# Designed miniproteins, single chains: the designs that were tried, part 108

Each design is a single chain, and the fold is of that chain. pLDDT is the mean over its residues in the fold that is shown.

## One batch from the design tools (miniprotein)

Design m3974
Fold by ESMFold2-Fast:
Structure m3974 (fold): chain A 67 residues (1-67)
Amino acid sequence: DEELEKLRQEAKEMIPVVEEELKKNPENQQGKIALETLKKIAESKSMEEVKKAIEKGEEELRKLIAE
């Protein structure tokens, strides 16, 4: 699907940007969660996997903010 390929490509392009931000702020937990989510999107084989990766990333962020 063209939509899936586009999302995977965008995720691959965002990964080095987030990695550069983490080099400047290695304790950035939000950035680490974002990087993990982007890597999962880039490896996803379906839109359902993309949605699951995003949902898991949001859950990790909520746990970080709540505590």
Scores: mean pLDDT 81

Design m3975
Fold by ESMFold2-Fast:
Structure m3975 (fold): chain A 62 residues (1-62)
Amino acid sequence: SLEEALERARELAEEALKTGKPVVSEDIRGHGAAVAAELRREYPELEFWLDGDLRLVVEPKS
């Protein structure tokens, strides 16, 4: 569900912030655009995108 995808993506965002490293997950199937839009608002210091394998990539901007 979208809610489960958002919870998972927030875990990835917190991991990226703690480590300062990119994090990748395959668990955001079908919700990538909605998840990315919402989390860009919550975590403006992070970049969010889907790669060619539909994996959500979360990367620190600095």
Scores: mean pLDDT 76

Design m3976
Fold by ESMFold2-Fast:
Structure m3976 (fold): chain A 82 residues (1-82)
Amino acid sequence: MENVARAVGLVIRGIGYEIDGNYEEAAKSYIEAGELYFEMGDYETAIKMYEKAIKVLEKAGLGDSELAKKARENKEKAEKKL
């Protein structure tokens, strides 16, 4: 219950950061939302959140950053659960 509300709040926050051009903070929010969905067993939504983080970091020229690596590794872990 509370984890769903927190995850949704992080997605909305990520969208806000993305609109503002703050791509690193947007990616962090999407990764944290993905981690919460993963904890809830919603692996499909977790994967979508990690994909959003990766795309935002690629737009910022940060596709090779440690944050992008973390998002890709978390995505692979979620995909292995499907």
Scores: mean pLDDT 86

Design m3977
Fold by ESMFold2-Fast:
Structure m3977 (fold): chain A 75 residues (1-75)
Amino acid sequence: IAPSELSPVEKAVLRLLAEEGPLTVSEIAERLGLSRRTVAEALQRLVNRGLVRALPGPRSRYELTPAGRALVAAL
């Protein structure tokens, strides 16, 4: 997966998760100044690409996969 194939929102989400660790949709939306819908759509695409995973729990948090961490290092 090439970094150039990611939207600006997807890149921002990946960088934020690399810096601040596991975060909820609401926390990501607040930190990036985006709507929860926009963040949820970006997270869905990133999970489908294998770059982000959802953690188990009542407040679902998202974190980078090893592939996601490697890709962020190239951004």
Scores: mean pLDDT 80

Design m3978
Fold by ESMFold2-Fast:
Structure m3978 (fold): chain A 61 residues (1-61)
Amino acid sequence: MLELFSADQVRGLLYYAQGAFFFKKGDYKEAIELYRRAIELDPSMRELAEEKIKEAEEALK
């Protein structure tokens, strides 16, 4: 639906999903990169993606 979702919002959601996959796999560095990309494409995901980035960074300590 063009009126509700842009192509960038869909791509952002896909990057967030890929980030979640790598997070579950334990590849936290890759997950962080994908979450950052999701925010760049869809800034409305910032709150959700930044929470996941924080969790991944804590796991890398």
Scores: mean pLDDT 79

Design m3979
Fold by ESMFold2-Fast:
Structure m3979 (fold): chain A 71 residues (1-71)
Amino acid sequence: SMEKEREERIAEFKKLIEEAEKNGLTDEELLELAKKLGEELLKQVKETGELDVAEVEERIEKELKELEKML
């Protein structure tokens, strides 16, 4: 299921951000990392064609907004 694969990739993205937060990255470093990870995920999705690009982009943008609210 494309929906399951999307959610798994988004979960991995979120896990990497949470691990970085636990390791004491600054707010600026955490936001920079999240943006880079999101850009890489979006590039991979565009290149593979396995997932809906627009849905992945929307989910990444939502997660970045949530992160910005916590900083």
Scores: mean pLDDT 80

Design m3980
Fold by ESMFold2-Fast:
Order: C-alpha cells, then structure tokens, then sequence
Structure m3980 (fold): chain A 55 residues (1-55)
C-alpha cells in the first residue's frame, strides 16, 4: 500500500496538482482502500523523497 500511495502522489503532481493537494488526495484514496495511517504516511514520505531526488 505505501508504494501505491507513493505512485498516486507522483502521478497527481505530474498532472499539475500541487504537492499538498496530490498528497491529501492520494492519502484519502489510500485510506478508503484500507491502507493503515502508517502505510499512507510512508507512501507520502517516499513520494516527497523521490520528488526531491528528481530535482
């Protein structure tokens, strides 16, 4: 689940959403799919780290 949340955040950013909106929407979708809060937090963190590495 963490990896899926990470990919959803990155996809939303690539579609032109802000990091904040992408993270909030991906986190909400993850929770609806049954991801734990910890898995969602790890996914969002991984997405931010990946985004920073690209820069």
Amino acid sequence: MAEEVKERVLERIERGESLRDAALKAATEGLKKGASPLEVSEGVRAAIEEWERRR
Scores: mean pLDDT 80

Design m3981
Fold by ESMFold2-Fast:
Structure m3981 (fold): chain A 88 residues (1-88)
Amino acid sequence: SHMLRQEAARHEAAADILYVASQIAELDKKSPLPQLTPEQLRELALEHYVRAAKLYLEAGDQEGADWVIERAEKVLGPEAAERVRKAL
């Protein structure tokens, strides 16, 4: 489904942005989202990767889901990738 793939892509983009925000928050004294810790930003990124992978699977896009899991591993580490897999 085109709509499901578009929704999945938006969640991937949100996850990537939240991860970048977590890195800025760790390196700088000022967070781009000052109410959220780097750990909370990474958890939100993980939640968005989980949602993206689920939406790709719902659309019948296994390759898209596999890409999201690979992206989560590279960005958030192997524990995060495993959490995405287990949430599916």
Scores: mean pLDDT 83

Design m3982
Fold by ESMFold2-Fast:
Structure m3982 (fold): chain A 55 residues (1-55)
Amino acid sequence: SHSRNAAGAALAGMLGLSAERARELAPGVTDEGAKRAAEAPTGQEAGKWGEEGSE
């Protein structure tokens, strides 16, 4: 779910999709993952949802 969650957020940001849409594109993304994707305005900030954006 770690990687899939980040992928869902990136997809939502890149395609400008809603959390529900991102969840359908990535069936591995749960409701919680979809909520995080909705909060990600751009895929550029997808790292914030992971641990790579710490620096």
Scores: mean pLDDT 54

Design m3983
Fold by ESMFold2-Fast:
Structure m3983 (fold): chain A 74 residues (1-74)
Amino acid sequence: SSAEELIEEFLSKLSPDTTEAVERFFELLEKLYKEFSDEEVEKAVQELIERLSKTQPELARGFRNFFEKEIEEK
């Protein structure tokens, strides 16, 4: 599967529950890092956050902060 396909599936199944949405985002990141380069993961996640910011800016900000923290911890 392409990184874009994983992003599209994630967005189509996005939970209205914030806790579940965050847990699914963690699962997405783990899958992306397992299959793709760090550069491809960063690009895919940036596209996800940009798309999400059009409809759910608060959730997009949360996902960006989480992703930035994950990068810093590596």
Scores: mean pLDDT 79

Design m3984
Fold by ESMFold2-Fast:
Formats: sequence, structure tokens, C-alpha cells
Structure m3984 (fold): chain A 68 residues (1-68)
Amino acid sequence: SDAAAFERNARGAIAAAREMLETLPLSEEQREEIEEYIRKAEEALAAGDYRSAFAYAAKAVEIANEAA
């Protein structure tokens, strides 16, 4: 189902964003912004809103990639 796909992709993107926080030389501002989107993704996952969870997680990854 679409929901199951969004849940899997959201969890994967959260894991990727967390790894990027550990491995990339990011500024404090960039780190805080990425962490905020990870937090929003985790909150959406807890609420069962898998589409929003994926959107927030994907945004965290996008910000980290642009910062690298």
C-alpha cells in the first residue's frame, strides 16, 4: 500500500539524515535545521501520518545534501 511505502521510505530517510548529521561537517545552524525536520518526521510517524513523515524526512536529507 502507499502508506506502507511512505512509512518505509520515511524511516529510511530519517536514518540517512541522522547518518549525515554524524558524518558531514555541518554548521550549527544547518545541524539544527536538519534535526528540526527529523523531529517533525518522527512526530508524523508517531501520529501515523506516513506521507508527512516522508516529506519532512526527505527535506532533512535535501538540506544535508545542499550543505555538503
Scores: mean pLDDT 86

Design m3985
Fold by ESMFold2-Fast:
Structure m3985 (fold): chain A 121 residues (1-121)
Amino acid sequence: DPEKAQEYQDLYAEILSRAGTRDEIDAVEEELIKKGVSRRDLFLARLAFARGLETLEEIEKERERFIKALANAIKSGDDAIKRLFRSLGLPYDPNMSRDEIIELISREYSIPKSELEKALK
């Protein structure tokens, strides 16, 4: 609903008001998680703000599209994964297993590992 979409936008606006760098954003997000904000809600807040999404339905559809894009990159092999990690500012190690890649993406985007694994089918 529009009220929940606004809550997500407000949440991320609060994070950005307290943080100017990636490290500062990560520190604020960790603080909010300790206060009971879920990693899922933080990810949805990022999507709502970044895309200007005004409804919860739009936020969920964009999340699903993003998860499918991540899964397709993982399926496409090492070069696609390397490009993905570079675009995300994540450390890429060519010796990482598929499970380690899934865990890292799951953690960074607050996507349940099981949901990302379902998208890989």
Scores: mean pLDDT 72

Design m3987
Fold by ESMFold2-Fast:
Structure m3987 (fold): chain A 55 residues (1-55)
Amino acid sequence: SKEEEIEKLAREVAEISGKNPEEAIEIVKRVKEESGASDEEVIEGLKNALKELGK
């Protein structure tokens, strides 16, 4: 599901950046609710973050 993809990507971003994965997942979900962003927009944002962190 898209929720599973968001959680997976948030965990990957947290692991690369040295942050707590569970905390990162909660933050991403909160920001999504507050901003009204779609699942697709959140997934794209997290993929872009992973790409930038991988540089």
Scores: mean pLDDT 80

Design m3988
Fold by ESMFold2-Fast:
Structure m3988 (fold): chain A 78 residues (1-78)
Amino acid sequence: MAVERGKKMLEMAEETEKRWEEIRKELEEKYGKEGAELAEKAFELLREAGEAYLKGDVEKAKKLEEEAQRLFEEANKL
């Protein structure tokens, strides 16, 4: 279960990377430049969480996901 979750998260990260130029502009329009930077950092944390799930480190993965969610919330409040 945890490994499968990590695999799906990494596949999503790869798809995001292919469309990054468009996604980045959409984030800047929605959150502003500072908010887009926070969202970009949150996506990096989600990729690290996916990698942690693949290694079976569920506790680390959950902490990274919580940190990413906090950054998204911060970006949305700007």
Scores: mean pLDDT 77

Design m3989
Fold by ESMFold2-Fast:
Structure m3989 (fold): chain A 75 residues (1-75)
Amino acid sequence: LTPDQQAEALLSLARMYYSIALKAAEKGDIETAKESLEKAIKLLEEALELAQDPKLIEEIEELKKEVEEKLKELE
């Protein structure tokens, strides 16, 4: 895998965890929601270290901001 392909895979996995977090939060499972958001953030941080494509970097940064905002709401 190229660095960008690996970053894309990490971004996809982060989106999955974000989806899990949103569903958990809707059900009132705040512990699972927070854990999933934290996993998504770590994956997005790893993706940013690898990503070289400006469009990909933008997508990763946008999702990271959204996930961080959601985590802050659950504090």
Scores: mean pLDDT 88

Design m3990
Fold by ESMFold2-Fast:
Structure m3990 (fold): chain A 55 residues (1-55)
Amino acid sequence: GPLRLAAIHDGRLSEEQLERLVALYREGASPEEMGRAVGVSPRVAEGAARAALAD
């Protein structure tokens, strides 16, 4: 839920961008594609999506 998304807030991603990353991750998109979509590194994008899905 939104409260768990706030825990990964590093000033780079809005909650809307995190929801987009989660959707891409669930679709099976690569970390590189997710990172490009929101302008962060692939590692950060994958970590953010995984943390959001842990809710």
Scores: mean pLDDT 69

Design m3991
Fold by ESMFold2-Fast:
Structure m3991 (fold): chain A 59 residues (1-59)
Amino acid sequence: MVEKLQERVREIAKKYGFESAGESAVKAIELAGKTSEDAEKLGEDIVKVVERALKEKAA
């Protein structure tokens, strides 16, 4: 299930003040879940990329 990944990315984005970016990432994870057999792995990769980008921008 990708729901936990969606909640995790939303929380990360909110923490850094980029809620709009978090909602975009949630949409990307949902789409990955519908189009890929490796949906969970792709969702994890999306979360990691978003977290890294937000950390770099917040630094």
Scores: mean pLDDT 75

Design m3992
Fold by ESMFold2-Fast:
Structure m3992 (fold): chain A 61 residues (1-61)
Amino acid sequence: MEEIRELYEKARKAVDEGKIDEAEKLFDQLVEKYNALPEEERLEAGVYLIAAATDLVIAKN
């Protein structure tokens, strides 16, 4: 779970700095870490994934 929060915060910072390519790489890492979590933890972590995906979509469009 800690890695999910850290990656989310890094991706958000990259978006804020206009580093969209870096934000996409961080989002890919977030997805990889999410898929490695036990199913019980993925329900909680899903909130961070949705938030990160939304921020990235808005930044790209």
Scores: mean pLDDT 79

Design m3993
Fold by ESMFold2-Fast:
Structure m3993 (fold): chain A 70 residues (1-70)
Amino acid sequence: SKEEEIVKLLSEAGKALRAGDIEKAIELLQKAIELETNPEKKELLKRAIEALRQGDIETAERLVAEAVSL
């Protein structure tokens, strides 16, 4: 299902963030946004990408966790 694929993409993005692979994390989050239909989850993931572009990994991790919890 799309939901299962989103969960996998977000899990892989989290692993990339822990490895410091920011480019990979952004790519995976962008793929998750394309599949996501919930507008609140989409907005949180977009904000996570913005945080990563600013080098704020901690904020990005929190926003991804918040999106998963919705």
Scores: mean pLDDT 87

Design m3994
Fold by ESMFold2-Fast:
Structure m3994 (fold): chain A 81 residues (1-81)
Amino acid sequence: MAEEEFAASARDALQGIVDSAKRAGASPETVARVQRLADELVARGLNEIEGVLLHIGATVALKYGDFDGAVALLERAVERL
């Protein structure tokens, strides 16, 4: 079922962002914020293409220590949905 398949794919991509934040050494507060934003994006029905692009952008930001940039990307995505 396409909707269930999409939800699983988007959830996995967004969980990848949370795991990247933890791996990059983000504070528990930053990790919790990323998790809440990821959960909200899934709940609002994030588009599959937007989910992939968001995963790439946020993961790159987190790898380079730009936690504020990663959070801002997620907040902007939530605002657009």
Scores: mean pLDDT 71

Design m3995
Fold by ESMFold2-Fast:
Structure m3995 (fold): chain A 66 residues (1-66)
Amino acid sequence: MKPLTLEQAQRIADLARKTMQAAKAGDEETANRYAEELKKVLLEAGFSPEEAERIAKTVIAHGKSL
């Protein structure tokens, strides 16, 4: 696998955190927007579309469980 740059890793962490916080708050529209940005960064980092979608859905589900 191609290694993540530090900047990409930080963006992924920030977007995941924002997605989880929005999902926890019940703000589905904002959570979906951050999840879409997260998927874009994951695709740029070399994740497959299937992996990026699964990660984004997991982040939203985890946020809703908090």
Scores: mean pLDDT 80

Design m3996
Fold by ESMFold2-Fast:
Structure m3996 (fold): chain A 85 residues (1-85)
Amino acid sequence: MSADELARAVYEKVDELLKGKDTVTREEAIEILEQALKELGLPEDFIKEAVREARELLRGVDRLSRESATMVAGLAAKRAHEKLS
């Protein structure tokens, strides 16, 4: 799977899981990212790296929009893919 294909799959899954929510907390966004990656069947080491990347991207952010949460999730997954490739 390419980094772009993975990022798109993560965007779509996170957006689906955030349906009906306008904003989320940083911790909720990270939990939803972890859930999306688990549902997509990614290995635990990948999930841990993606969560680490998301925590760094969200440093100092207490709350974000659904759109920002989906974008951060995709970017975190792409960064994890680049580091583990």
Scores: mean pLDDT 84

Design m3997
Fold by ESMFold2-Fast:
Structure m3997 (fold): chain A 55 residues (1-55)
Amino acid sequence: SAMEKQLAEEIDRLGVRLQLEDPELFAAHREEIQALIKARRYEEALALVRELLKR
């Protein structure tokens, strides 16, 4: 759906930012983020990446 596409694009954008700003924190949560995306739990994946970027 269009909403899922927008969520996936935002997750990718913020995930790249997290990896550049804090590669160790990204590595610690990479598998969880990927598992949420595979399960199509896009809103939860987005919320997780946003929370990690606030740290």
Scores: mean pLDDT 86

Design m3998
Fold by ESMFold2-Fast:
Structure m3998 (fold): chain A 68 residues (1-68)
Amino acid sequence: SEEKIEEVAEEIRKALEEGFKAGLTRDQLVQLAAKKIREFAEKYNFSEDEIVEIARRAGEILAEVLAA
């Protein structure tokens, strides 16, 4: 559901913000985002379209985190 996609995006944001604060590189943050997307896709049985949308949002979040 859209609500679940929003929840997952917030969890990814938190993980990326924590990783950035801990000194992870851009490449490490990309790997972290990919890992989280895979974990949530398995956990919630997301469709391909839902995975694509989560990945799109994760990319936007990563850009925001790196600009901070």
Scores: mean pLDDT 86

Design m4000
Fold by ESMFold2-Fast:
Structure m4000 (fold): chain A 95 residues (1-95)
Amino acid sequence: EEVEKSLRAVAHVIRGIGALLDGNYEEAAQSFIEAARIYEELGDYETAAKWYELAGKALEPVDPEKAREFYRLSADAYEKAGNTEKAQEAREKAK
């Protein structure tokens, strides 16, 4: 079960990186969000937070308002991981 979820998360990450390299920022952001949600289901909040942050970064050029939503998700995930410093950094990006 967890191995299957980890493999699905990695597949979404690979798709997101490919989309980002192709300049398809919306597809990249969606792929990173899907990976982040799977890592949250696995209880890996720190890894989930990193993918939410990358989704926000990817989306900034096309939809800065939605990018801020993803930075808020990153901050929430870092808080759940106990990483208060990274949570605060993500909250600053969400302003």
Scores: mean pLDDT 86

